# Ledger of designs, part 75: designed miniproteins, single chains, continued (4)

Each design is a single chain, and the fold is of that chain. pLDDT is the mean over its residues in the fold that is shown.

## One batch from the design tools (miniprotein)

Design m14592
Fold by ESMFold2-Fast:
Structure m14592 (fold): chain A 117 residues (1-117)
Amino acid sequence: MKEAEEKARELLEEAIEKAKEALEYAEKALENPEDKETGKKAALALLEAAKKAQEALLYRGLAEGRISEEELEEGLKRLEEELEKARKYIEENVPKAEDIKDGAEIIIKSAKALLEE
């Protein structure tokens, strides 16, 4: 239980770091819209931030007794499969830099709120 709470906190901190990385790349992509590689890096960093945030919620659920260890394992596996599909989709359909920026700001705000709780 203590280890699950610590893991949730670490994942929220990692989600904030990745979301900040996504924000930096998104801002660069807004300055240079022709640089599609920077936009792709922003989108992939946002995807990693979202992954960390969702993993944190699963570990928090375990720590609070809301989910079982089996449900955590199943949730993590399902998340990994969904994120692999999302990564492949991004390769063909890079989101707009403005949308990536908005998504990153939402993750940072939400993760900070959860860390203060």
Scores: mean pLDDT 85

Design m14593
Fold by ESMFold2-Fast:
Structure m14593 (fold): chain A 62 residues (1-62)
Amino acid sequence: SDTLERLRRRVERGLYTVPMSPDAWQALVDALRQSRTAGELLDRLSQVSQNYPQTGTTVMPR
């Protein structure tokens, strides 16, 4: 769906700018690829965030 595709691109870009391990990045990308609905995507993203707390707000250093 249009909304899901936009959400995926936004999340990928936002999270990609945050320092994270290759494993965390791979887990996030896999969650995005395997999700088919917004609910499924959000659930998987929540799981990834719990395991890799480097995703989130907001005070990034210079």
Scores: mean pLDDT 57

Design m14594
Fold by ESMFold2-Fast:
Structure m14594 (fold): chain A 67 residues (1-67)
Amino acid sequence: MDEKIENLRKKLEEKVKEYAEFRRTYEQYLASKPEDLPKAQELREKARKLGDEIASLYNEIKKLENE
């Protein structure tokens, strides 16, 4: 059990770092080209998917800890 929770926490940390790096690139791009709506929508969708993955990992960890 503990190793599974530890592995999930490691994956969560990796995804959080990936999201933070993506978020910096995303914000820098939008600051440079705010009128590029199709690209902004694409980046927003990628951010949403990363956020969903982070939320799922967090919820799985919480469920295992609270059982």
Scores: mean pLDDT 78

Design m14595
Fold by ESMFold2-Fast:
Structure m14595 (fold): chain A 101 residues (1-101)
Amino acid sequence: MEEGRKGAEAAGEGGKKAVKASSTGSGGAAAGVATIGAGAGALVAARSRTEKGAEDARRDARSAEKAGKSSGKGEQGKKAKEYAREGGRKAAEYGERAARA
């Protein structure tokens, strides 16, 4: 039961680090990537009751990667994307474990 919540927290932490890494210049891009990462975690927590929740979280993690690529051409954008990716991946992993339990 707590694995879905941990996934949401991991995504939230990834999003916070992404925003902080990009706070010096790319506000809009960093905010967008962080929001998608946090959203993926929330979705995993909400849908971790089913195997489909884990698949949706993986899809959202990929969307976060793509959004980061589109908006972040600088170093700040790259770090924001990496933190969002890791947050989303951890959220997907926790969701998969919760769905299998």
Scores: mean pLDDT 54

Design m14596
Fold by ESMFold2-Fast:
Structure m14596 (fold): chain A 83 residues (1-83)
Amino acid sequence: SMEELLEKMKKYLEKEKEKAEKEGNKLMAEFYEEAIKVVEDSIKNKESKEETEKKLREVGLKFVKRLEAEGIDFANGEEYEPG
């Protein structure tokens, strides 16, 4: 079912978030946290797969814009603080 798929996605995202937090990767941890919120909201509201996918894409795009605003450029190089 759609709900079962979303629950599996949530579980994997939570595991990835914990891994990112342990590695000190704050940017990735926050990205996974936002994705988890979208999945949980979709479960609560019984949203369609298409609607959930759209929201997840919006989270991804928002995160790319945030990385660019913080001085991280995917086209011209890597400007990460070493963790």
Scores: mean pLDDT 75

Design m14597
Fold by ESMFold2-Fast:
Structure m14597 (fold): chain A 57 residues (1-57)
Amino acid sequence: SRAEAVAAASRRAAEISREVAEAVGTAAYDLAMQGASPEEVLAAAERVMEELLRARE
């Protein structure tokens, strides 16, 4: 049903947001251990977001 589809989409949107936050946190920690710059952290965040979005498509 449409209601079920809307509920599923809402859950996936929330889960993607949480996954992005957790993945970015992990990448930031790893990069910090390697002495990364803020620019490298931003690049890693963008990469992780793109990978998660591509996995959804």
Scores: mean pLDDT 67

Design m14598
Fold by ESMFold2-Fast:
Structure m14598 (fold): chain A 70 residues (1-70)
Amino acid sequence: DVERSRRLHQAFKKGSEAAKKGVEDEEVGKKFKEEIEKLKKTSPRSAAEGAAAEAGYKEALEELKKEKKP
């Protein structure tokens, strides 16, 4: 359980970082989304990890959008 929680937490953090980089470089964001889609198709275990990364990506992206608004 500890390893599972650690992996999900790391995936979430990777998603957040990818969102921050993706705002400046859309290619990075696009590649990240492709990786997440592959993870979701691989197995339920990988799908959970992919969902965590996607959640981190979306949450960070929403925060960045709020700050970007004039």
Scores: mean pLDDT 73

Design m14599
Fold by ESMFold2-Fast:
Structure m14599 (fold): chain A 79 residues (1-79)
Amino acid sequence: MDSLRRQGDQLVQQAEDLASEGARLRDTDPQRASELFFQASDLYSQASDLYDQAGDTDRSRQVRDASRTLRDLGRELAG
C-alpha cells in the first residue's frame, strides 16, 4: 500500500510538472505543448492504476479525469 501510493505520488508530481510546462508553451509552441500534455496524460493514467491497486479509489478517479483532460488538450493542439 505505502509503496504503491508513493509511486503514484511521484508520477503525479512528474505529470503536474509536464502539464505546467505544456500550459506555458501553448501559445508559442503548440506542438511541443501537445507532446507534453500526452506525456502528462500517460503519467496520470499510470498513477491512477497505482492508486486503484492501493485501494484509493477517489484519488484514482481524480487522476484518471486529469489524464483524460490532458489527452483531449493534446489532441486539440496536435490538430
Scores: mean pLDDT 87

Design m14600
Fold by ESMFold2-Fast:
Structure m14600 (fold): chain A 117 residues (1-117)
Amino acid sequence: KELLEKGLEYLKKGDFEKAIKLFEEAIKKDPNNYEAWAYLGAVYFLQGKKEEALEYLQKALSLSQTDEEKAKLLNILGLLYFLQGKLEEAKEYYELALKLNPNYEEAKKNLEEVKKK
């Protein structure tokens, strides 16, 4: 989904305002998109808005039901720790995501990026 990909690019660049707008658009188009809720929660957490972050992450958790969906949520948590410079925690979450979904290419790439640092 183009909105999630663009939002994630802005999130990685630290442009939280643009990331939020794109994730909000993704939610507007598909309110059951647990990834969009999870990324929105991650952005608010990185901004220090812990109450809003918790609300959005709880929404994402309520919508995730499969091992594939849980793997994506773990990948998002890994990315959050990576952006905070917590490389060991990021690595652990990416490894957990791959344990639930061994074919998850995004998590494989993220884990490789952590190892290069």
Scores: mean pLDDT 82

Design m14601
Fold by ESMFold2-Fast:
Structure m14601 (fold): chain A 90 residues (1-90)
Amino acid sequence: MKSLEELKAEEEKLKPYVDVLTEFRKNVADILKKYEAGKPKEELLKELESFYQKVRERINELAKEDPEAAAELQSRVDFVVENLKKKIEA
């Protein structure tokens, strides 16, 4: 069989990516809640930039082991951050 053990090993390798995505998703949700609550744009942009830098740092560490997977994750993060920034600035 062994396929379950191989899947478990792949899950272990993917766990840091899942953790980064989970934290990113939580931070995005928090920014959106603050946006809906009418928080100042400058405060929201600072928080967005702060968590984006932290996520980028984590992705850079992941890139040491798997630069291709890290680049895909970074691209998705960049897309969401850019759209959030545009929404806040509008």
Scores: mean pLDDT 79

Design m14602
Fold by ESMFold2-Fast:
Structure m14602 (fold): chain A 68 residues (1-68)
Amino acid sequence: MSGEEISELAKELAEKTKNEKAKAALEALSITAKSFSGEDVISGLKQALETEEDEEVKKALEELLEKL
């Protein structure tokens, strides 16, 4: 999967998310993903999950990973 494809998935999840912090995280990831390979985005996403303290943001990032 390409960074562009991950960007579109993150954007779609952001539009459906009701939590403001999770939405902001997914929108930021959508923008960032366009500039990187899919492998680099997945690696960064896994690392972000290891350091994320907000449960709603963590849940949203986990949901995105499940779609990859």
Scores: mean pLDDT 82

Design m14603
Fold by ESMFold2-Fast:
Structure m14603 (fold): chain A 72 residues (1-72)
Amino acid sequence: TAEERREAIREALLAAVESSPDGSVTFDVRQLAADLGVTPEEVLAAIDELEAEGKIRVERQGDQVTLTRVPP
C-alpha cells in the first residue's frame, strides 16, 4: 500500500541518519528515489513528515538534501 511504501522510505531515511557517525547524511533525491523504486515526490513527502515530527533537520540545495538527526 502507499502507507507501507511511505513507512519503508521513512525507516530507510532514519536508519541512514542513525548509522552515520556524525548523525548527518547527504544524498540526491532523484537517485535515492530510483534506488528505492519510488518517486522523488514520495521521498520528499517522507522527509517533510520526519521533519514535522521533529526527528530530523533538513537542508536542501536543488536535488541534494542533507538530513541531520535531532537528538531527543
Scores: mean pLDDT 81

Design m14604
Fold by ESMFold2-Fast:
Parts: sequence; C-alpha cells; structure tokens
Structure m14604 (fold): chain A 69 residues (1-69)
Amino acid sequence: EELVKEAEELRKKAEEYRQARDNTIQGAKDALASGDTGNAQLLIDTHNRFSKLAEEYEKKAEELEKEAK
C-alpha cells in the first residue's frame, strides 16, 4: 500500500497545480482586461509551467496506480 499512498500524494500535487493553473489563467485574463500586458504575459508563462507540472505528476501517479494493482 506504499505505492497507493505515493500515487495519492502525486495526485494531490497534480490537483494543486491544476488549481494554480486555472487561477493563474484567470489572473492573466483580468490583467489583459485592465491593459496590464506585462503582468498578463508573466501569468501566461506561469500558467504554462503549472500545466506541465500537473501533467507530469498525474502521469507518475497513474504509473504507480498501475503497479499497485
């Protein structure tokens, strides 16, 4: 059951990054609406980082879940 715990922790990390991603893109939209192009670009870059991290953690969690079966 150690693999199940590790998979659960990785799933939690993926979820955290997904939420951060969604919050960041909303911030980027708000910045664009206010004409703050510099902050909008920074938030878009951050959104892309969080998306990549979420995918990485989700993939690793799925791999561990398969091994736990």
Scores: mean pLDDT 82

Design m14605
Fold by ESMFold2-Fast:
Structure m14605 (fold): chain A 100 residues (1-100)
Amino acid sequence: SEAERIEAEFRKRAEAEYEKLKADPNATQEDIEAKVRELLTELLEALEEYIAEELRKQGYSDRLVEVLLEEAREMTRNSGAEVTERLNERIERVRREEEE
């Protein structure tokens, strides 16, 4: 699918950029994190554009496409927060067990 093609291109570019940063003796942890955020933002924008075009091709209105994308963004945001909270709880539990 086109989505799989976009993901494959992203992975290839991400690997190349990571190797570039890894070879740079002046690159900091913050530089790596900034590049990861940049690449993730570009991937998400490309996927949103692809999804919007596919929905429009199937006869969905511009208004409905925008509503669906906004809903998807909110769901992703909420899921991310929930996953982060669960991970933090698990880490804290393991840390407490190691102190006992």
Scores: mean pLDDT 67

Design m14606
Fold by ESMFold2-Fast:
Structure m14606 (fold): chain A 98 residues (1-98)
Amino acid sequence: SSLQQMVDDAIRELAPVFVELARKDPKNHVAMSLAAGFSRAIGDYETAAELYKMALKEFGEDDPVLLEELAKTYRELGNFKLADKYEAEARKARARKA
């Protein structure tokens, strides 16, 4: 097995654990970020989009990193309208923070 296969297997095993933790404690920024990222990595784009939206609500609507990840997730879902919307919001947020 390659190192990548071992990492992918670990992500698949841990994704539901971090999703449950993030849902129980939305203020846990680390669990929220890991849950969203792992969900996206295993192709669960619906759960990833839900968690990124929850993170924006809890941590601020103008976080450019969260907006960029949400835009990528909607693009992976084939929802180009929402992807373009959040890409535009991320660009505005980055301009404000620069």
Scores: mean pLDDT 82

Design m14607
Fold by ESMFold2-Fast:
Structure m14607 (fold): chain A 79 residues (1-79)
Amino acid sequence: SAADRGQAILQHASGGALELAALIYLRLNSDRETILGYLDRADSLYQQAKDLAPDDATMQAQVDQGLRFNAEIRARIAA
C-alpha cells in the first residue's frame, strides 16, 4: 500500500541517520556500547523498511547496502 511504502521510506531514512550517528561516534572514539547501540537500532529500522516494501527492488537494494555497511562498521569495532 502507499502507506506501507511511505513508512518504509521513513524507516530507511531513520536507519541511515542512526548509521551516520554510529560513524560520528566511531570518529569521536566513543565507547563500543554506544556505537553498537546506534548500529543495532539502524539495522532494526532497515529490516522494517525491507519488510514493509518486499516488492520494491530499489528499497530492497538500498536496505541491503545499509546492512552491509553496518556489518563493516561492526567488524572495524571488533578489530
Scores: mean pLDDT 89

Design m14608
Fold by ESMFold2-Fast:
Structure m14608 (fold): chain A 94 residues (1-94)
Amino acid sequence: MELELEVKLTQKEVAADGTVLYSYHLYDKKTGELVGGVLIIIDPARRRALVRVTMKDGTVRTAELPVPEGASEEEVVARAVEVAKELAQEMLKE
């Protein structure tokens, strides 16, 4: 059964170099069970965002996303969260 996934923000941190980190818990929306964690790292200087998903069993997947010129941080985070959900669903199928 494919899970409906929800993220809940646990931490937001801005590093001295301008890098922004978002940490989330990943849940099964239907049951409220913790499925894993998500880390989103936005590097505005390189216009890139890294998405890392870690499941409860320690399995990790990562993806890199471009940050379009003129995109807001909110738009980048929303896109990264959707990618994180896709990565988690693929890991849950195996």
Scores: mean pLDDT 81

Design m14609
Fold by ESMFold2-Fast:
Structure m14609 (fold): chain A 80 residues (1-80)
Amino acid sequence: MKSPEEILLETAKKAVEEAKKLGEDTYNEVVRDLMKIYELLKQGKIEEFVKKMNEAIEKYKDTPVGKILKEGFEKILEAL
């Protein structure tokens, strides 16, 4: 089975593709948010990772990005 980091990278790729359709500003913001979230997971800061992931899901909840992040997050939590 894929690692939490691998699941997050695949989730991020899908989220970034949808963010591109929403415009450059949204794309840049999603990339920045996901880079910070990835670094937290990579460093083993799981509590901070969970908090930031939930914040991103809420931030993008009215977009396809939020749905992708929510699905990916559920898979990551099962792999932790």
Scores: mean pLDDT 88

Design m14610
Fold by ESMFold2-Fast:
Structure m14610 (fold): chain A 79 residues (1-79)
Amino acid sequence: MEKVEELAEKVKELLIEAGVSEEKAEGFAQMIKLHKDASLAVHLQLVDEAAETMREEGASEEKVKEVKEEMIELVKEMA
């Protein structure tokens, strides 16, 4: 599997486990794949948007912080 596809799948799994719908989680995974060659700032913006979606879906601030930090590490691997 391509590295970007593996990273995107991990982000999707993290979001689903945190309570985000499968459709929304897949959307974020697809955006990461589409922006694989974009700057780190663009990927971090996608992570911030995903974290906000987790808050809207009812995740605790502690869970949002934990998952956001994991997502940041995953997207940095694409830089």
Scores: mean pLDDT 78

Design m14611
Fold by ESMFold2-Fast:
Structure m14611 (fold): chain A 111 residues (1-111)
Amino acid sequence: DKELAEQIIRVRATLYGVSVETIRERYRAIIEWAKKYVNASPEEQRKAAAKDPRLTTLLNAAERRGMSVSEIFTLIANSDVDELALLEWELLSDIHDPQLLQDVVRGIENA
């Protein structure tokens, strides 16, 4: 799924009007934040996430799928940038069909 992760990162960079490296640095920052709290209590993890609306949204999406707060922090902390891009897209986009995702990516790249 490295190819798919790279396509997701490229799409996000285009939509936000920033470089691919800016998107990758944003994901690295999220991973480092998760590493700081991976061994914290669930209460401390929730407080850390509440400081960032993006993290709050991601946490709520994961909990709707049956993941605990500790499970999502562990997944993020153990992810590389490409894995986190795939995880965030799966949880937030409602596009779970790989073919539909590829069609959306191709449409944006061809525009």
Scores: mean pLDDT 74

Design m14612
Fold by ESMFold2-Fast:
Structure m14612 (fold): chain A 84 residues (1-84)
Amino acid sequence: MRPSEEQLAEMRELQERLRELYEKAKELGPETLKEFLKVLEETQRRIDAVLAEHASAPAPERLALVMRILRETLKRLEEIVKKS
């Protein structure tokens, strides 16, 4: 089963926000960027593990799990950028 247009739109929006935060972190200096990249590495490992565990699940269900992880990650990244 294909992910909904709503899910795909939200995923694009989450990726766009992540890109904007990454650019801001680069401008704030090497210390902030280092902390930002550490959170991204932890997030990627978590996504990879969840996708491997749910490999046989329908694509919309897998996407929902990834989006949940990304929403949690964005909150952490926004806090890092705001404190710098």
Scores: mean pLDDT 83

Design m14613
Fold by ESMFold2-Fast:
Structure m14613 (fold): chain A 98 residues (1-98)
Amino acid sequence: SSEIEELRKQFEKAKKELEEKLKKGDVDGAVKSFEKIIELGKKAKELGDEKLYQEALKFAEEALPKIINLLLTHEKDVAVAIGRALRLLGELIELELL
C-alpha cells in the first residue's frame, strides 16, 4: 500500500539521520531520530507491516547503546543523562511489547 511505501521511505530517512547525528556527536538530534524510529515502528505494527516493525525494532535495539554512550559522554549533568537514557529504554520496551 502507499502508506506502507511512505513509512518505508520515512524509516530509511530516519536511519540515515540517526547515523549522521551519532557520527557528529549531536545528542539532541540522535535522541529525536531514535524517537522517530520508535514512532515509525509503532505505526508499522498498527498497519500490519510486520517486516518493517521487526526492522525498526532491531535497528532501535542496536542504536540504543550508541545513544546511551553519547548521552553519558556529552551530557554534563549525569542525572539528566541517566533520565534521558531510561526514557529511551522505556520507549524501546513499549515497542517490543506490541
Scores: mean pLDDT 88

Design m14614
Fold by ESMFold2-Fast:
Structure m14614 (fold): chain A 89 residues (1-89)
Amino acid sequence: TALVQAWAEFRNELARLKETLPPEVAAEVERIVGEGDARFFALLEAGDLEGAREVLLETLERILELARRHGAEELARAAERALERVRAL
């Protein structure tokens, strides 16, 4: 689905960006992504596409807030682009 593709593309971008992040920030991002990923796939398995979309928006907003708090500008831009994409779906 378009949601799965948008999430996968963000995760691919994040994998590249994690190498540029401080270890503590990278660990916090991994925690947020892991929580969001688990909830996202649980909702997809249940057939709740709107709930899955809401979980992605919530997860990306948490990552954006974390990125802004730590001055991780490239991560913030990646999260903003992913948010725009998911909101358009």
Scores: mean pLDDT 88

Design m14615
Fold by ESMFold2-Fast:
Structure m14615 (fold): chain A 77 residues (1-77)
Amino acid sequence: LLTKLQSLNEDQKVDLALLAMSPVPGFEQLASHARSYLAAHPGERASLLQAAQQKAAAGLTRPDLEAAAERLQKTLS
């Protein structure tokens, strides 16, 4: 799993940080893995969390969060 997380593109890593910040029911394991990835990569954590916060502040909705979680889960499967 960590190898797949490291291979994510920039947009996917921002979605990962977004899911670490914003819990989505049914994706608790993915959120846990996202938090573990950010904890293990402190050098990129700050920039990813900032980008995720900007995306959330731009009017991100619940269906947008669910869609992001589903896309990441499929990519990491």
Scores: mean pLDDT 78

Design m14616
Fold by ESMFold2-Fast:
Structure m14616 (fold): chain A 109 residues (1-109)
Amino acid sequence: DDELLLLKFLSGLPLSDEEVRRLAELLGVSPSTVRTAHRIISQARLGEPLVLSPEQRRAVETVLRAVLAYLRTQPEVDPLLLDLLRANAEILGLEDLVAEVEALEKERA
């Protein structure tokens, strides 16, 4: 279930190698990019201060934007997915992505 997979990812819950590959295919990114983004999301959710390299920042931003793009193609979206995506974008200081998620939430309300 792709929705459950996205919920696990955005919640920072552990992912198997198969789940990482499936998510990478779903989002059109590499498995290594998904693993990097997932590690960052997990650390952020534990309240740990984040010092990200340019490559790490690009990886997590790329994956979160790909999640939003995927959700825009779906006829129905679980509000929890949008809330989790917005929360992750807020923690990472991605103000433009926060605004785009909020716009989609308003459109779907």
Scores: mean pLDDT 85

Design m14617
Fold by ESMFold2-Fast:
Order: structure tokens, then C-alpha cells, then sequence
Structure m14617 (fold): chain A 72 residues (1-72)
């Protein structure tokens, strides 16, 4: 049974999501600084991180559903 392997994959995606969320928050905070040019660049970085989070969340949800089915 590959449940442990699926859980490890899920945890890896969760760590990636957490890491990118922290980066997105940092970029969002830097975007609030008084420099308009830097604010725009950091908003672009935040958007990129949010896009990556969405992809990782999709993969994590697929793994979560497989784990739930195997643990029934």
C-alpha cells in the first residue's frame, strides 16, 4: 500500500505552499512600502507566488482525495 508515499508527497506540497505563502506575504508587505516602483515589482512577485500556490494546492487536493479513499 502506497498511503505513506502519498502522505509524504502531500506534506511536500504543503511545505511548498507554506513557503510560497510566506514569500507572498513578505512581497505584499514590501509592496506597501513608500516606493511606487518597488511596490509594483513586489505585487508582481506576489502574483507569481499565488499562482504557484494554486498549482500546488490542486496537486495536494488530488493526493488528499486518494489518501482518503485508501483509508476508508
Amino acid sequence: MEVEKLKEEYEKYQKQIDEFRKKAVEAGNLAKSGDPELAKKYQELRDKYMSQIGEFENKAEELKKKIEELEK
Scores: mean pLDDT 80

Design m14618
Fold by ESMFold2-Fast:
Structure m14618 (fold): chain A 72 residues (1-72)
Amino acid sequence: SDEEEAKKAIEEASKLSKEAGKKAKTPEGFRNVELAEDYITLAVSYLGQGDYKKALEYAKKGKEYAEKGLKL
């Protein structure tokens, strides 16, 4: 279901964001982790509203910024 896909995407983004936060060493790395956390917070908010499409969209953005944080 769209709800289960959104929940899974939020869980994956959250795990990756936590990893990126532990590994961040540069100001750019920290900024990307903060952006990831902000997008994950938006995804959780939309999930709670029943907007699974937006929840998935913002969870994917959170994952993208977490992946950038891991490299920086």
Scores: mean pLDDT 88

Design m14619
Fold by ESMFold2-Fast:
Structure m14619 (fold): chain A 64 residues (1-64)
Amino acid sequence: SLDELAAELEKLTGGKVTLTDTRAFLEVDGKRYDLMDSKDGVALLFEFGEEAARLAGELARLIR
C-alpha cells in the first residue's frame, strides 16, 4: 500500500513522507524531495541508495 511504501522510505532515510492525492514529498535533514520529480529521484539514489530511489519510484507510480 502507499502507507507501507511511505513507512519503508521513512525508515531507510530517517525522513518524513507527506502524501496527497496528486503529490508525494520526502523531507529529511531540512531538505525536501519531490518524489514525482525525476531529478529528485536521482538525488535520492545518490544520497540514500537504490532501495530508497526504488521505493520513491513505486510511490510516484501508485499516485499517478
Scores: mean pLDDT 82

Design m14620
Fold by ESMFold2-Fast:
Structure m14620 (fold): chain A 78 residues (1-78)
Amino acid sequence: PEVHEEVYENMSPREAVEKLAEEKGLKILGHTELQTDSEGNPFQTFLLEDEEGNLWLVSAVERDGKTVVRYTRIGPKL
């Protein structure tokens, strides 16, 4: 599966994923609580759906004033 990456500046993990969803036409179905990674960076995972009913797994990590969002298509919604 192809992993895509987008970088947002001065945004929280949730704000960055909401911006990605707006830009790519994705709907946020759910998310984990805000957590911290092994280095203390804010980290959050999301499940999104595209307009064709495909599910996307999305992770966002806030590091060094940037939020790195990685997203991958995991299959169609049943």
Scores: mean pLDDT 83

Design m14621
Fold by ESMFold2-Fast:
Structure m14621 (fold): chain A 66 residues (1-66)
Amino acid sequence: MVDEKEFIENVKKGIEASAKVNLDNAEVGAQTLLARLKRENAPEDVINAVEQMLEDIKKKIEEKKK
């Protein structure tokens, strides 16, 4: 079965790569992924990791704005 730690690391790398190119796109992508994971009843650790990444992206967007 898929290793949850490896899955979380791959998701993190994907979101970080997206954020490096465009923070707004990374935010939308993270929100879409989070909604999908919640719908599919993904493990709590995975959902929490994506929520933390989304919060980090939102804060970086706000900091860049001002």
Scores: mean pLDDT 74

Design m14622
Fold by ESMFold2-Fast:
Structure m14622 (fold): chain A 72 residues (1-72)
Amino acid sequence: KPAVLVQLKPGLNANDVVAELTAKGFKVEKIEFVEVNQNKIVFKDETNVDEAVALLKKSDKVAYAEAVSVKA
């Protein structure tokens, strides 16, 4: 499944960035906790992960974002 790794700014919830992704048409399957302020967002279908990363990098809630190569 396509996924992105996101480092959030302190005090923020992963649901805040998921709402931004959903508003842009991305379908989120689940959020996985990785470590403090770091979450892995997994998408339901074949998603353009590079576009998702670009959107997350523009968010004032995100400190860092990168694509995770999760091949089926």
Scores: mean pLDDT 74

Design m14623
Fold by ESMFold2-Fast:
Parts: C-alpha cells; sequence; structure tokens
Structure m14623 (fold): chain A 65 residues (1-65)
C-alpha cells in the first residue's frame, strides 16, 4: 500500500529528530522537503540525504519498505 502524506511526513520528521533537530524544526523541515519534492519519495530521500549525510538509497528503502 502506498504511504499517506501523514506517514511520509512522520518518517521524515523521525529521521531529522534522530539527527538532533528539535521537534518543531523537524516538522517544519519535513513539510518543506515534502513540498519541494512534490510528494516524490525518491526526491524526498535525496533531500533528507543532503541534510543528514546518509545514503539516499537506504533512506528510499526505509520510506518504501
Amino acid sequence: KPLSKEQILNAIEAALLHKGYTREEARKLAEEIFKKSNGDVKKIAELIAEKTGLDPEAIYKALTG
């Protein structure tokens, strides 16, 4: 089943929180990443990778698995 917008936003927020962002900052950045990507999960993974230094393919698999 494809992830809902809320599920994707929650996953992005969780990744940012793990990197030391505050809950408020993580939520704001998650919304920005989602809007900038236009909901494209591959683009979301790339943008998270830029912010966190993690492997974009690993992030993509985490978001889609």
Scores: mean pLDDT 77

Design m14624
Fold by ESMFold2-Fast:
Structure m14624 (fold): chain A 84 residues (1-84)
Amino acid sequence: VQKIKDLIKKHTGIERPKPDDNFFDNGGDLGTIRKLIDDIKKEFGTEIPQSFILDNPTIENIVRHILDQLGVKDKESVLKKILS
């Protein structure tokens, strides 16, 4: 949980990410997307396609995808803890 929060803060600069926060509205570009994808792979061993983030640029969609790839059973509860 904490690692995902730290990673989102690192790449978006958002102190308290909300579900509807848009990655691009917070200074995100292709360079920051690539860095985020690289860090997710390094920390969690999972890959997110760049196209997924381009099509689903909200913080909720990005976090939800990470939780799905990790096989988190109660992803809605974990998502709410991350996006407080």
Scores: mean pLDDT 73

Design m14625
Fold by ESMFold2-Fast:
Structure m14625 (fold): chain A 91 residues (1-91)
Amino acid sequence: SKYDNLTPEQLAILRESFKTLDLDGDGKISEEELMHIFGHQGISREEASALIKEGDKDGDGVLDFDEWVALLTKQGGAVEHVVQKLAPSLD
């Protein structure tokens, strides 16, 4: 339905990654939180800021889950890249 472009597995990984970012259970992700968690995974501050700004027209610097999934889905290949970085290492 809403996330028709994603596999159930990808959607589950995105939900888990969102929960990891949202330590306070606030239901929001800021660019600073993205940098804190994904900085080590190769996401730059400019990338984090651009993602927030693309999903958030208001510019308050936060993304909810729906906006998070929409951004990754819209980019297509970006889902695979981000999911690989965010997934708990099942190495």
Scores: mean pLDDT 64

Design m14626
Fold by ESMFold2-Fast:
Structure m14626 (fold): chain A 81 residues (1-81)
Amino acid sequence: LEEKAKKVADLGLAGKTEEAQKLIDEIKAENSDKDVLLATGLAQIYALEKAAEEGRISKEEAEELIAKIREQVKKLTGVEL
């Protein structure tokens, strides 16, 4: 699940929108709502880390957004990322 979520982020960053959407649909079909929320949070964190590494956003902005995503996922699923 986590690897598939990261792959969705990679496909989105590469502009491969159709492939990203196909993988999202597969994840939704195979997983519970809780697991989909976890996968979405992980994909967003991964994308933010990559954006910071590439200099598209600041490291501080990435850390702030990642902290908010982790808090939201914990609130909705009870799982710490």
Scores: mean pLDDT 75

